# Designed miniproteins, single chains, continued (4): the designs that were tried, part 62

Each design is a single chain, and the fold is of that chain. pLDDT is the mean over its residues in the fold that is shown.

## One batch from the design tools (miniprotein)

Design m14138
Fold by ESMFold2-Fast:
Formats: C-alpha cells, structure tokens, sequence
Structure m14138 (fold): chain A 87 residues (1-87)
C-alpha cells in the first residue's frame, strides 16, 4: 500500500537523518554516506509524483549532477514528510 511505502521511506530517512541533514546543508559527505543518499534517491524516485509534482520533474531531469539531484531529492522528501506530519 502507499501508506506502507511512505512508512518505509520515513524509516529509511530516519536511518540516514544525519547524512540527509549534512547534504541539505551543502556539506561534503564521506563516500559511504553519499552512496546511502544515492540509494535513498533511487528508492524515492518512483514516489516523487505523489510527494511533490515539481520534485518529480526535477528527478526526471538528466542534466543535474548526481550529487545535486541527491540533495534536491533529499530536500523534497524531507519537506514532503514534514507536510505529511503536519496534516
């Protein structure tokens, strides 16, 4: 179900909260944490249309650097979860 998918994504973000926060702050991440964020970005790409239509458009672009795409996806996912928690 979508609710189970959202719960799984929330758990994945919680597990990588420090790395997500560092990426959003524009900090340089260790290679292992960067790989974890890339895996997170790939996992959330199919759900982005439901999280934020504008973020789905960003995820679809192939012209962004992978690191820039990961930061934007991490930010969009965090903002979408904050909206869901507030609702």
Amino acid sequence: SMAAREAALEALIAAHEAAVAAALAGETLPAEELAALEALARAVEPALEELAPEMAALAATRTLDPEEKRRLVARALLEALERAAAA
Scores: mean pLDDT 56

Design m14139
Fold by ESMFold2-Fast:
Order: sequence, then C-alpha cells, then structure tokens
Structure m14139 (fold): chain A 75 residues (1-75)
Amino acid sequence: EDELRELIKSLTPEQIKKLAEWAREYLKKRGLITEEMEKLFDEVLKDPNNIDAVLKFYEYLREVLGISREALLAG
C-alpha cells in the first residue's frame, strides 16, 4: 500500500489524468462504467494529486477488470 502510494506520488498530474481519461473511455466503450466510477473519475481528474482518490481508482479497476495493481501501474 505505501509502495503504491509512493509510486502514484512520483507520477506527474498529466500522467495520472491521461491514465484516468484512457480508463474512462475504455470502460465507457465496453459498457462497464458505473455511476460510482464516473464520480471517482471526476474526482481524480479534478485533483490528480489526491493520492487516496487515485489509489481507490486503481483498486476499482483491479476489482472490475481483474487487472493486478502491477499491470495498472505498468500501463
């Protein structure tokens, strides 16, 4: 958890926003996006330095898509 927080903290706001925008578009095209996820995307895009919101976003993708934390960070 702390390791993931430090990795997210090392990313630029632009990198975090690009990842969030990509994931939102990906899920929307596949009909996998929920209202809760849309609110979380808005939170991350509003403040990409909010580590807690970004971490929750990655955990949400892991749960919904079955993607590991490592795979999400590698993209």
Scores: mean pLDDT 69

Design m14140
Fold by ESMFold2-Fast:
Formats: sequence, C-alpha cells, structure tokens
Structure m14140 (fold): chain A 99 residues (1-99)
Amino acid sequence: MAVAEFDIPVTTPPEPSTLTIKATPPPERLEAELYDSEGKLVASGTGDKDGVIVFSGLPGGTDYTVHLRLEMPEPGVVTVTVSINGEEVGTFPVPLVPA
C-alpha cells in the first residue's frame, strides 16, 4: 500500500463558499479533514468513486487547513486539485510512497 498525508491552506472569498477537492486518478482511499484557524475540526469527508470531496456552506472570509490522506495499492503520483466555488485555486502533484 502507498500513502500520502499533507495539509493545504485555503481561504474562502467574502461569501458563503463550496470547497471541492479532486484526486486524479481516483485513489483507493481519500480522506479530508477541514480545520479552522484555531485548529478546530469543522468538517470531514471521504472521496467518492471519482476521487471527489465537496464541503458546502463554508463561511466567507475564513482561513481553513485541509488535512488530506490518500491511499493507493501501488506507488505513483496523484494530482490533487482544490477549487472554491468552481474556480481552481491550486493543483498539487502528490507522490505516494510505500507505507
């Protein structure tokens, strides 16, 4: 099994927002935890069959940390794309290494 675990900082625009995380190719497991600026867990999600997690109804003008864990049966690179309100704000090539 190959794994990657990392944090992504995200700031919402000054309006209620939807955060979308997409992992390509879809990993065997994708887990996300959303933390506020005080380190409090505010939401969590698991990726669907297409490698997508959606957090909706997030307050505007707010700083978050997204903690991601990815698992694959084989080592490789998964591209993680983060979007706010349908606009891509970051794309991250993530190497998964044997656990």
Scores: mean pLDDT 83

Design m14141
Fold by ESMFold2-Fast:
Parts: structure tokens; sequence; C-alpha cells
Structure m14141 (fold): chain A 67 residues (1-67)
């Protein structure tokens, strides 16, 4: 979807994630709509190696675009 493409571009260009990291964050947010930002950020940190703070920012950014 266009929203997913915008989320990937945001993560890569603004947050400086790799395309693989960006796709992983998007997948986590999309597949877990009932989880809190903190729970999503923990999962993103574990799968991508991002710091918890960077993972929170990435998750919040994606959630806003997919809302």
Amino acid sequence: SEAEELALRLLVREFHLSEEQARTVLEIVRENPDLSVEELAERAMERTGLSLEDARRAVRGVRRLLA
C-alpha cells in the first residue's frame, strides 16, 4: 500500500534504518495492532539491533502513518 511505502521511506531516510530493518519494524507494527508502543519497540529492538529509544521512535512513526 502507499502508506506502507511512505513508512518504509520515512524509516530509511529520516531514521537512517536499513531497508531490512525498516521492513522488520513495519511488519511488527502491522502484525501486532493490539500491542503498546513499548511492546512493539522491544520486539523491534530484539529483531533489528536498534536502541530502545530509536525503536520507539520508529514504531510511533509507522503507527501514525498506518492509523
Scores: mean pLDDT 86

Design m14142
Fold by ESMFold2-Fast:
Structure m14142 (fold): chain A 82 residues (1-82)
Amino acid sequence: MAKLVIKLTFKPINYEEEKVYEFPNVEEAVQHAEELLEGAGFELVEETETEKVYEKKEGDVVYTAVIKVEGDTVHLDLTKER
């Protein structure tokens, strides 16, 4: 069993929250994270061997999201930068 950890960080108001979801495997957790970002209008801006970096811009508002895999845990770190 794998888990998806979604961490939301809102830098302008110094707010953080974390949510954990369980998935049958890592591949399904990664797919779910990618579908969430694509459905929300995020665009893939950088891909490395360890991470996928997404960005979304709405006027003066900038969101950054990073998907990374560590063993059986998939991390989706979503940050509101401005």
Scores: mean pLDDT 82

Design m14143
Fold by ESMFold2-Fast:
Structure m14143 (fold): chain A 94 residues (1-94)
Amino acid sequence: SMEEYKEILEKVREALLEALAVIEATGDAQAGLAVLEKKLNEIIEEYKEKNPKFAKSLETLLANLRAVAATQSARQVAGYLRALAAGLEREIEE
């Protein structure tokens, strides 16, 4: 449903912003990504039976974020998370 979709997007946005805050506070992309991985896995587990397609999309997102963090600077990772969070905010607001 649209309500469930927006609820999932809001939880993902919150997780991205929490990870961003850790990176901005510490200068450590891996510290931020550890928080994000924990939060995204919690969301995946909550929704994998209710919305398996969305859960699979979040698994793919997490794999892509791990790849980005392995090759990019903390500043670049922070910029990427900020852009993703802004995109989700627009999607939620329509």
Scores: mean pLDDT 84

Design m14144
Fold by ESMFold2-Fast:
Structure m14144 (fold): chain A 116 residues (1-116)
Amino acid sequence: EKEAEVAELLADLPPLVREVAQSAVRQGLAEELYEEAKKENRLREYLEALAGAILGRARKMATLAGRDAAVAAIEAALAGLGPIGQEAARRAYEVVAPPDKALDAATEVAEEVFKK
């Protein structure tokens, strides 16, 4: 349902970006913002911001764990995002949050970047 719509909207982006966005929607992350973005015909911008924020947090965690190959893979995926997704990723990387709050922090960053 929503995953198929996400896959179609992000078909031109790197596979890792699409997978992250589809996973977030499957988990019910930010359902209210998803519906709002869809009504405003800005769903792609929101999904790029959400995927960017989640990948930005993943990049920080990989950096802290010394996973250089994972950092490089995430950076390559982020390079395929538009300015909104890249901004969300940079902002999410800077947020100080414990691992169990990483998705909450990413969702908050995505909302702030999308509402600009």
Scores: mean pLDDT 81

Design m14145
Fold by ESMFold2-Fast:
Structure m14145 (fold): chain A 63 residues (1-63)
Amino acid sequence: SKEEVLRRARELARQSAEHWERGDYTAAAEYFEQAAKAAEEIGLPTDFVESLRRAAETFRAKA
């Protein structure tokens, strides 16, 4: 369901933040990528999806 996919996307974003706070940029980037894919699948706004992808690319660059 959309609710379950949204809950998964939020959980992935939360895990990304936790990894980033620990300096684990590679793991943070992977979780942000997964969150972006989940958000896109349920049709969340394009700007939101793009913000998640930009976050992933930013953290990948820092890794």
Scores: mean pLDDT 77

Design m14146
Fold by ESMFold2-Fast:
Structure m14146 (fold): chain A 90 residues (1-90)
Amino acid sequence: SMEEKNREIAERQAQGVKDTAALLMRRVDAAARGGSPEHARRLAREAAEILDGAIASVKKLQEELGEHPALKEAEKFAEEARARALEVAA
């Protein structure tokens, strides 16, 4: 059904966003523990920009498919990751 296809799309896109956010923040956190604060801030700014785009994409998909728990969770996860990236970027 269309509802089943929309659920599958939502779950797949949500997982992709969460995986991307986790990967970006793992790299930012590793750089922050390293010897170059400038490198960590640069990666954090880049991560925040990518996550801003991911959040916008999830919001747009929710407008198209309707609200879905997986997409709401992914949006929140990406927003929390973006906030942490901005703290490192400061």
Scores: mean pLDDT 88

Design m14147
Fold by ESMFold2-Fast:
Structure m14147 (fold): chain A 77 residues (1-77)
Amino acid sequence: SFEETIELAKKVEEEKDEVLQLAILYIQQKMLEEGMSEEETARNLYSKLKELIKEGKVEEYAKKALEKMKEAAAKLS
């Protein structure tokens, strides 16, 4: 629900701010690259993030985001 999403967002920011933000960025970019709308991405992002937290894979996704950003930076230099 809407309230549940807000509560999770607050908890996420207090518990693993930077790591979760990176994981969110990676998931969001993949969904947008697949042609999903911004609204559809936002709706599916919450469910995917919750699943990753339960599976303990959030840090893996954060690392993937960092790796992709590092490659982009190297290409621009």
Scores: mean pLDDT 73

Design m14148
Fold by ESMFold2-Fast:
Structure m14148 (fold): chain A 61 residues (1-61)
Amino acid sequence: SMEELIEEAARRLREAGVDERVVEQVTAEMRKGAEAGTVSEEDIRTALDNFLAAHAAAKAR
């Protein structure tokens, strides 16, 4: 389920128009944190929501 959540996060970031390099960095960091047990599913959801909100605000011109 964690991997499915990370894949869903990657798809949502790409759909929002986030640069592929940034998507790769963000998802790699999420995966590493999940593997280390330092990042929960809630942390990934919160990080995704915050990132998408910040990206949308920066893009809205």
Scores: mean pLDDT 79

Design m14149
Fold by ESMFold2-Fast:
Structure m14149 (fold): chain A 88 residues (1-88)
Amino acid sequence: HMAEIEAFEKRLVEETKPAIQEATTSPESGRALKLEAFRAMAPPVLALFSREELEAILAEIRAQRAELSPSAQELADIVEEAIRALLA
């Protein structure tokens, strides 16, 4: 069972990365709307995660930050801020 949970945790972290990248590569005409939608949905979704899962996601975002475009970093900052609020 623990191996199964570990696999799901890794998958959740990996699924977060593509979502961040995809949102920042959207057409500029919809980018601001997508960022606002992400700000609204990220906190309640992240609240479903355990403290350890949130810390793992935060570490992964930080590890990949240097590879993100400035616009992708903006979306990553939204997720990081939401996680930090939940871990406080």
Scores: mean pLDDT 68

Design m14150
Fold by ESMFold2-Fast:
Structure m14150 (fold): chain A 110 residues (1-110)
Amino acid sequence: MDEATDLASTALSLALGYHHLKKVVDEIASLMGKDGKDYKDKQTKTLNDKQGQYLDLYVQINNNANDAARIASLAGTINGMTRDYDGMVDDIKSKKTSVKGDVVNSILNS
């Protein structure tokens, strides 16, 4: 029961994390001018797909809370997805830094 509760909490926290990343993507897109729409559309689709996967896991954990073997298997899945989330956070941070640098360089060269 406790393990299933902890996993469900982790899945919801990761889904919320992807919601916050969408807000950062909106900020980055606003700095990119005309190219921002395509970037936002592509990144939002990817983030929505990932958020959906975490919500599906949350449902699976709750539906199988009394199956210890299945909960152990789902724990492995969540560990992999947590690493994927950390990678996406780093990628988005790198993009934000790059776009801010491009904006500064554009101003200095105008």
Scores: mean pLDDT 80

Design m14151
Fold by ESMFold2-Fast:
Structure m14151 (fold): chain A 109 residues (1-109)
Amino acid sequence: SSRLEEAMKTLIESTLKSLEERLKEAKEKGNEATVKGVELAIELAEKGLILAAEGAVVLGEKLEELGLDASGLRRLSASELASLGMLLSILRAQGREEEARRLVEEALA
């Protein structure tokens, strides 16, 4: 138990540092959808919701790539963000780019 708690604390701290660096880069580039995704990811990571935080980043970056508004990200639950992030990563790995795009558009409609 104590080892798992320390491991989780270390993971949260390293995740937050990585997200803050990514947020700075996104702001410098003017990538507003990525900024919104990373800001949500920081809030989720602070709560220990690491998979949801990763999902928020992946979705924000995909919305930026597609030129879509990221305002809908905050309507998604932590479980939805985690699941969508995983699905999007799998679809990209399989070269299913149109299905990945449609998944993002439908989730944020």
Scores: mean pLDDT 88

Design m14152
Fold by ESMFold2-Fast:
Structure m14152 (fold): chain A 99 residues (1-99)
Amino acid sequence: MEKKREEALEKIREKIRRVLKELGEDSEENLEEIMERVKESLTDEALFKLSEIEDDRVFALTLVGLGLVAEEKGRKAGKEEAEEAIKKAEELLKKAEEE
């Protein structure tokens, strides 16, 4: 189980780095701050769900939906919260593509 958590965190780190680079915000400090929030705010099941997102835009919107871009002390998101955020992100992208 620890191996899967470590692999999921590395995949998440790579996704965050790519998103930040596309936005012109490729600061290692911003990356580490988001990674700290991810580690503190998500259960292992939620981490696995985030690591499985193939689309970097769905991933980015999911981070926003979970409140991981801004500091939210004491909030912890599980699998259900991650799945809801992913679904909402996919719906937002689908709506944008239909315009």
Scores: mean pLDDT 73

Design m14153
Fold by ESMFold2-Fast:
Structure m14153 (fold): chain A 76 residues (1-76)
Amino acid sequence: MIDLSKEVPVLVKQLSDPDPAVRLAAAKRLFELAKKYGRNPAFDVAIEPLREVVATDPSPEVRGVALLALAAIEAA
């Protein structure tokens, strides 16, 4: 069983990593978790960081996946 309250804050921190591969992996993982667990309060801490990534990240791929993760968190 995944502990979202522990995993989500670590992924949020990785969204600000200097390595775009780390940021991409974190955004992909948040999207996977959001698809599986839907609307869960554990994702609330990720909403503002994901919005920042969508607005400011230099990588179009990271921005795209972050937008998918944000949409999945907010859709249900």
Scores: mean pLDDT 82

Design m14154
Fold by ESMFold2-Fast:
Structure m14154 (fold): chain A 88 residues (1-88)
Amino acid sequence: SEEAEARLQEIARRLDEKLKNGEKFSVEELQRIKDELHEIKAELERQLAENPDDPRVRRLLKQVDLLISNIDDMLERIKKENPEEVEK
């Protein structure tokens, strides 16, 4: 849907902006973004079930999976630097 794509683009924009500004992400912020990405993924998977050959939905799913992977990498780095923060 247009809503899922717009949400995905907004998340990507926020991540890019913070990275360009050298801003650090909190664990809470990364977990919240990851939760949003899983919601978007679930919506896109429902759309794919209705139209399995939709190349736009498949492209968006690939983008979501890449962003989730990137956030998991960021969370793992924070966990190594501050183990108690990720256990809360």
Scores: mean pLDDT 79

Design m14155
Fold by ESMFold2-Fast:
Structure m14155 (fold): chain A 85 residues (1-85)
Amino acid sequence: SVPEIEVEEIKIDSLDSTGNPVTYVITITRIKQPDGNWEIRVDVYKINSDGTKTLVLSSRYSAPESEVDQVVQQLKDQYIQQINK
C-alpha cells in the first residue's frame, strides 16, 4: 500500500526586532504510519533575500487518525502565534 502524505504551507510576513521585514514559511507534513497513527512534521523556514529558504526549526509529533486534523489545526495556530511574537 502507498503511504498517505499531505503537505500544507503557510506564509507569514513579520517584522524582526529592528522593524525590518522578514518572511517565514511553515510547512506541515502529515504521514500515515503503518500502525494507523499519523506522524506530523512542522518545519519553519526563513526566506532569504535571494528567495531561498533556511530551515530555522523542525519538530515532530504523533496523532491518532481520529485527532490528526485537530492536532494539525492546533499546531498551525501555535506556530503562527510563536512567529508573530
Scores: mean pLDDT 83

Design m14156
Fold by ESMFold2-Fast:
Formats: C-alpha cells, structure tokens, sequence
Structure m14156 (fold): chain A 53 residues (1-53)
C-alpha cells in the first residue's frame, strides 16, 4: 500500500535532487541542462501541491 506521507517524502527527495542538479549545471555553465532541470522541478512542485490539497 502507498501512503500519502511516503509519496510526499519521495517528492521532497526529488525536489532536493533537482535543486542540486540545477546548481551543478549552473556552476558548469550548462544553461541548457539547468533549464531542463528547472522544468522538471516545476512539474515536481505542482505534484507536491496537488498532494497537499
């Protein structure tokens, strides 16, 4: 069985990973990779908000 708490925990972990990837890409000067991770972060944020309603 999945629980909402477990799903939220997975989403928060993904957000942390994406923030790190954006930082690493920006530090490397890879604006294209940073933009891709930013899009993924926006999708994950929407998923997080949907779970909290």
Amino acid sequence: MSSIAKEIGEILRTIGDLIQQIYDAQKAGDSEAAAQYQEQLDQTRQQFLQKLQ
Scores: mean pLDDT 80

Design m14157
Fold by ESMFold2-Fast:
Structure m14157 (fold): chain A 82 residues (1-82)
Amino acid sequence: SDLEEAGRYAGRAGALAQEALGAKVDIELAEESAVESLKTLSPEEVLKQAERAVYMGEATGSEKAKEYGEKALEYAKKVLEK
């Protein structure tokens, strides 16, 4: 679903941003945790989390995190259209 894709990409973006800062992160766990978190949120809150994922990529200088954040944002916008 669009919500699950938004969560997976947002979680991956966050994990990659943390790795850019030298943290060890379980990417799969981060993806699953983000999906479960987004299921409890409104569509507007889902959009805010996707925007945060883009910001984390920009703030940490991780181009991959930013790219996955942008994908999360695309799916979050589709959630708002429903």
Scores: mean pLDDT 82

Design m14158
Fold by ESMFold2-Fast:
Structure m14158 (fold): chain A 80 residues (1-80)
Amino acid sequence: MEVERQIKMARLAVKGAQDALENMKEKLSPELLAKVREAIERGEEYIKQAEASTDEDEAIKYVAEAMKHVGEAFRLLFAA
């Protein structure tokens, strides 16, 4: 149950980063836009790894990695 909640929260965070990117893309340089997209994609991949994991501790580690990459996407967006 807790792992499912953490995965759901990570998915919402990724969507938030995607929505922020869409709203700010006109103000971003092409290089910064690419870096933000890469960070979001890495977050999505770690969420997939968490969903595929049969070990709760492993799933939690993947959620933590996803959130680090989503945080980097937001950092890049708000630094622009």
Scores: mean pLDDT 84

Design m14159
Fold by ESMFold2-Fast:
Structure m14159 (fold): chain A 83 residues (1-83)
Amino acid sequence: AADEAWEHFQRGAEAYNAGKLDEAIEHFRRAYELGDALAGVMLARVYRKQGKLDEARKVYEELVKQNPDLLLARSGLEDLKAE
């Protein structure tokens, strides 16, 4: 549900701000699975921060395919391809 996605997004953001990257990934992944495209962007950013570039690329590619007008996902994918 949208409310459940929002709760996981908030918990992911709190974990990210606390430096708990693995916990942030779990919450952003759950929010993304529940339909939050912005949580998908945050998930890819956390993967990139951990050096998990293949995982980050897969999430961005999925986001661009499903949400072609989401500039944050397109920008993130292009920046990652330059690495």
Scores: mean pLDDT 83

Design m14160
Fold by ESMFold2-Fast:
Structure m14160 (fold): chain A 87 residues (1-87)
Amino acid sequence: SELKELEEKLRELSIKLGEAIEEGNLEEVERILEEMVEIAKKSKELKDELKALLEHQIELLKEAYKKKKTKLIEEVIKLLEKALKKL
């Protein structure tokens, strides 16, 4: 089904997002998030799944930021919050 194909694409992008965050590649983080948002806009189920994923990632990064305040973590949180607002 189309929904299943889009869910798999979103899952693959979520893995790439994690890799881009780990590498500190802010341009790639933003690009991946934009692709994820466009996929999510195609169905309510995908939108809800991406919202949950982004909210979870933001909370994890906020906890990391409390332990080590870096510009990279701050900027990634901002990009994730920007993507969440588009959903």
Scores: mean pLDDT 87

Design m14161
Fold by ESMFold2-Fast:
Structure m14161 (fold): chain A 84 residues (1-84)
Amino acid sequence: MEAKVKIEEGKITLELRGDDAEPQVAEVPEIKKLKVFLAEQDDGRLRVGIIDEDGNGVLLFSASPEAARLAYEEAKKEIEKVEK
């Protein structure tokens, strides 16, 4: 399994490979301060993705714990690149 995150002007793409998950894509008119999000769900899965500075979900999805951790780490890495 592999997770890849790409942040472009007006668009964020998150792709999980080696799982049955489809690529997650979110389009935003402007990207300001982004943060990684990770929370447990009542079904044993994790909600993971990217939120904006106001706490609104930009790209959020439900994943297995392993997939969620990989997505979280890649999203964090890519967000750190755009904060400069």
Scores: mean pLDDT 68

Design m14162
Fold by ESMFold2-Fast:
Structure m14162 (fold): chain A 81 residues (1-81)
Amino acid sequence: SSLVEEAHVVLQIALAEAAELTGDPRIRAALREAVEMPLTEAAARRLVATLRDLAGQSPDPELRATLLAVAEHAEALLAAG
């Protein structure tokens, strides 16, 4: 569905922006995996979990809030589709 594809796009953009800001190899690895994933709901839900895990590990409160907000937005898109 278009909502599943939109969820993948917003999750990938968040990972790309976070990788650029931090240079964190874990975020870069998550981005590389994300761009190679099939555009399925199951893969999008795995990416949501990845964003939450990365947010929990982040010492930056603004980055943490941004990653959690994007994960929540992606979950809302998946629930609506």
Scores: mean pLDDT 88

Design m14163
Fold by ESMFold2-Fast:
Structure m14163 (fold): chain A 71 residues (1-71)
Amino acid sequence: SLTASVRSRGPVDLYPVALPGAAAMPASLKTPAPGTAASDAFSTAVVDVPDQKVFLVGEDAEGVVGALNEE
């Protein structure tokens, strides 16, 4: 399992992706998609997915990507 936290003012987009490894992170997950909900980094959202790597798409996505490599 792993835990990632994201700071946002409102709802954040969580994009769960099963990848072979965190090093194999697609560049598309670092780019905001059209229609993605925009949020300010002020609220904290925590996601814990057991036996699954989760990539967060949003304002703080790159900040939490590092945490996805931890237990």
Scores: mean pLDDT 38

Design m14164
Fold by ESMFold2-Fast:
Structure m14164 (fold): chain A 59 residues (1-59)
Amino acid sequence: SLKGKSRAELIKALDLDPEGVAKELGISVETIKNNPVEVIDYAEKKGYIEKVERPPLPK
């Protein structure tokens, strides 16, 4: 289960079991392969994993 995992644990799960991650998040494996960063951000937004507060990038 992805619920309560850290961002690093989710990244490992994407490499080890992308199909399981896709099923749990309700997305396609293709989305994971093409846009892994968006998948991580989606999981954070949905509360599946811990939200990492990054300092605002000076843009």
Scores: mean pLDDT 71

Design m14165
Fold by ESMFold2-Fast:
Structure m14165 (fold): chain A 100 residues (1-100)
Amino acid sequence: MVKIELSGGGTVTVGQTVTLTAKVSNLGDEDYIVSLYRQKEGEEPEFLDKKIVKAGTSGTLTLTLTVTSPADSARYFAKVKKVGEKEFIAESEGIDLTVV
């Protein structure tokens, strides 16, 4: 089973830069797409970025952002699917970013 892990998050102050890293491992003989999402309080998840990870490898998708407002507090999560498929096969645990 493909594994997806997301790291980063925590409590940060307005003006700080944070780095989120989604790591995909345990790939088989197929290419995968890793997608990173953000969900702000009371809102639907929004797509941020994606990366193709080649068969037989592991890969990371990194997002660096500067927080500008307490309203930038959000939950982040990553999903993975096979290239050419519409359905996601794995999802990371979500991580929370709290801006104070």
Scores: mean pLDDT 80

Design m14166
Fold by ESMFold2-Fast:
Structure m14166 (fold): chain A 91 residues (1-91)
Amino acid sequence: MEEARRRAEEAEERIREVQAKVDEVLGLSSPKAQEKAREAQKLVEEARAAVEGARLMIDSGTGSREAIEQLLRRAEELIRKAQALADEALK
């Protein structure tokens, strides 16, 4: 569970970094960039939900190790996709 808790914390940090990038892109006057930022924002919101679910299972001790791992893997994948969209929007 220590490893899962650390992964959740790292995911939360990466979510903050991607959110900052999305906010930067939303400040641009490019409709194409703003559209990509909105798509990235949706992925960030889904990633937050997955991390929150994992943290609740870890803190309550009610979730299986497999369920926690599945949520963390999902969050990590969503974060990577959101990061790629934000990076593409900044080009």
Scores: mean pLDDT 83

Design m14167
Fold by ESMFold2-Fast:
Structure m14167 (fold): chain A 95 residues (1-95)
Amino acid sequence: SVVDGTRGILEGRRYMDLESIRWILENLPPEEALREITRIVQLTVDQMQRQIDYYESQGYDDSAKVVREIGEDFIKRVHQLMREHGLPEVDIPPL
């Protein structure tokens, strides 16, 4: 379905972004890690918001809901990884 297709694509991207975040946390100094993660997360959230807006504009409410749920899960996982490395949470607007 469209919902299943959207979920698969975004989960793939989310996986890549989480691996990149983990690498950054393990390899960069805290200040540089925070800046880089903030940049990546902001870009990812902005793209997810654009996708949500598009689906809502088309009346694809179920697809929009799936994107929002994936985005919220992504943000929670990023914050968990950051806490595990002793860093503050990224200041990003809610989806």
Scores: mean pLDDT 76

Design m14168
Fold by ESMFold2-Fast:
Structure m14168 (fold): chain A 62 residues (1-62)
Amino acid sequence: RAPLSVDQIYDKIKDFIATTSDPTTRKIYQAVLDYIKNNPDTVTQQDIFRKVFEIKMGIAAD
């Protein structure tokens, strides 16, 4: 089961995107939000951190 505060992590990321001016950071965290939104009952805190890393690596490859 997903740990406590996945919804709170989602809200914090959403707020961070709204306040950041860095387009790369915004793009990364927006993709993370989309991932959480599509898997709300199964995503864990560790899955979120891993997803950030995977997206960041994908962007770095271009």
Scores: mean pLDDT 72

Design m14169
Fold by ESMFold2-Fast:
Structure m14169 (fold): chain A 74 residues (1-74)
Amino acid sequence: SSSISSTLSSDISNINNGLTYSKNGDGDKSYTLSSTVGSRGSPLSTKSSDYSKNGDYDKSSTLLSTMLTQGNSP
């Protein structure tokens, strides 16, 4: 009935998958980053994540995670 329903379903699926893997292994920074980006639902963020995954897992993961967390700081 709504376009958002389709997108939300796909995003939830990805987030759930990431969460399951994270629960079993917290060493998957790439998965955590992907899950976080998916939660935001931004195409630019998703694309950026792909680029980071191809180059700098550690740096990009830390930078994006910090920015996302600190971005909410008052």
Scores: mean pLDDT 45

Design m14170
Fold by ESMFold2-Fast:
Structure m14170 (fold): chain A 69 residues (1-69)
Amino acid sequence: DEFVDELAERAADELVERKAWTPAEVSQVLAPYAREVIERFADLPQGERDTLVARVAGRAVKLAEERLK
């Protein structure tokens, strides 16, 4: 949980720094963070890993949007 929150904050910082506005740009920025989740939680079922990846991505985008308002 704390790991997901920390990773989302790091991803949000990079989204803001790179000014990732399009879905393609956002995806490129988030790809390394998705890999970090998958590698860290390799022992979890795929569905649970997919949920964690989605959670990190969703939180990162939301945090970046709030910082740009």
Scores: mean pLDDT 78

Design m14171
Fold by ESMFold2-Fast:
Structure m14171 (fold): chain A 74 residues (1-74)
Amino acid sequence: MLTPEEQRERFERELQKLREEFEKVLSSIEDEEKKRELAKRFTALVREAGEAVLAGDYERAERVLEEIRKLIEE
């Protein structure tokens, strides 16, 4: 079982990978308004996941990371 520190480090690694994938998705979008809305949604989910990690709610953090993955895969 991962320690809280290891879970935080894993979260940060996964979030960095998702940021890189999200930047690729943004670069493929020509519509600036669509880019703005996607960036806004991504930022809100990142904040929610971070809040869950700070609260020690790693199950919630994992659910939010999954929502970010779904947003990127749309």
Scores: mean pLDDT 79

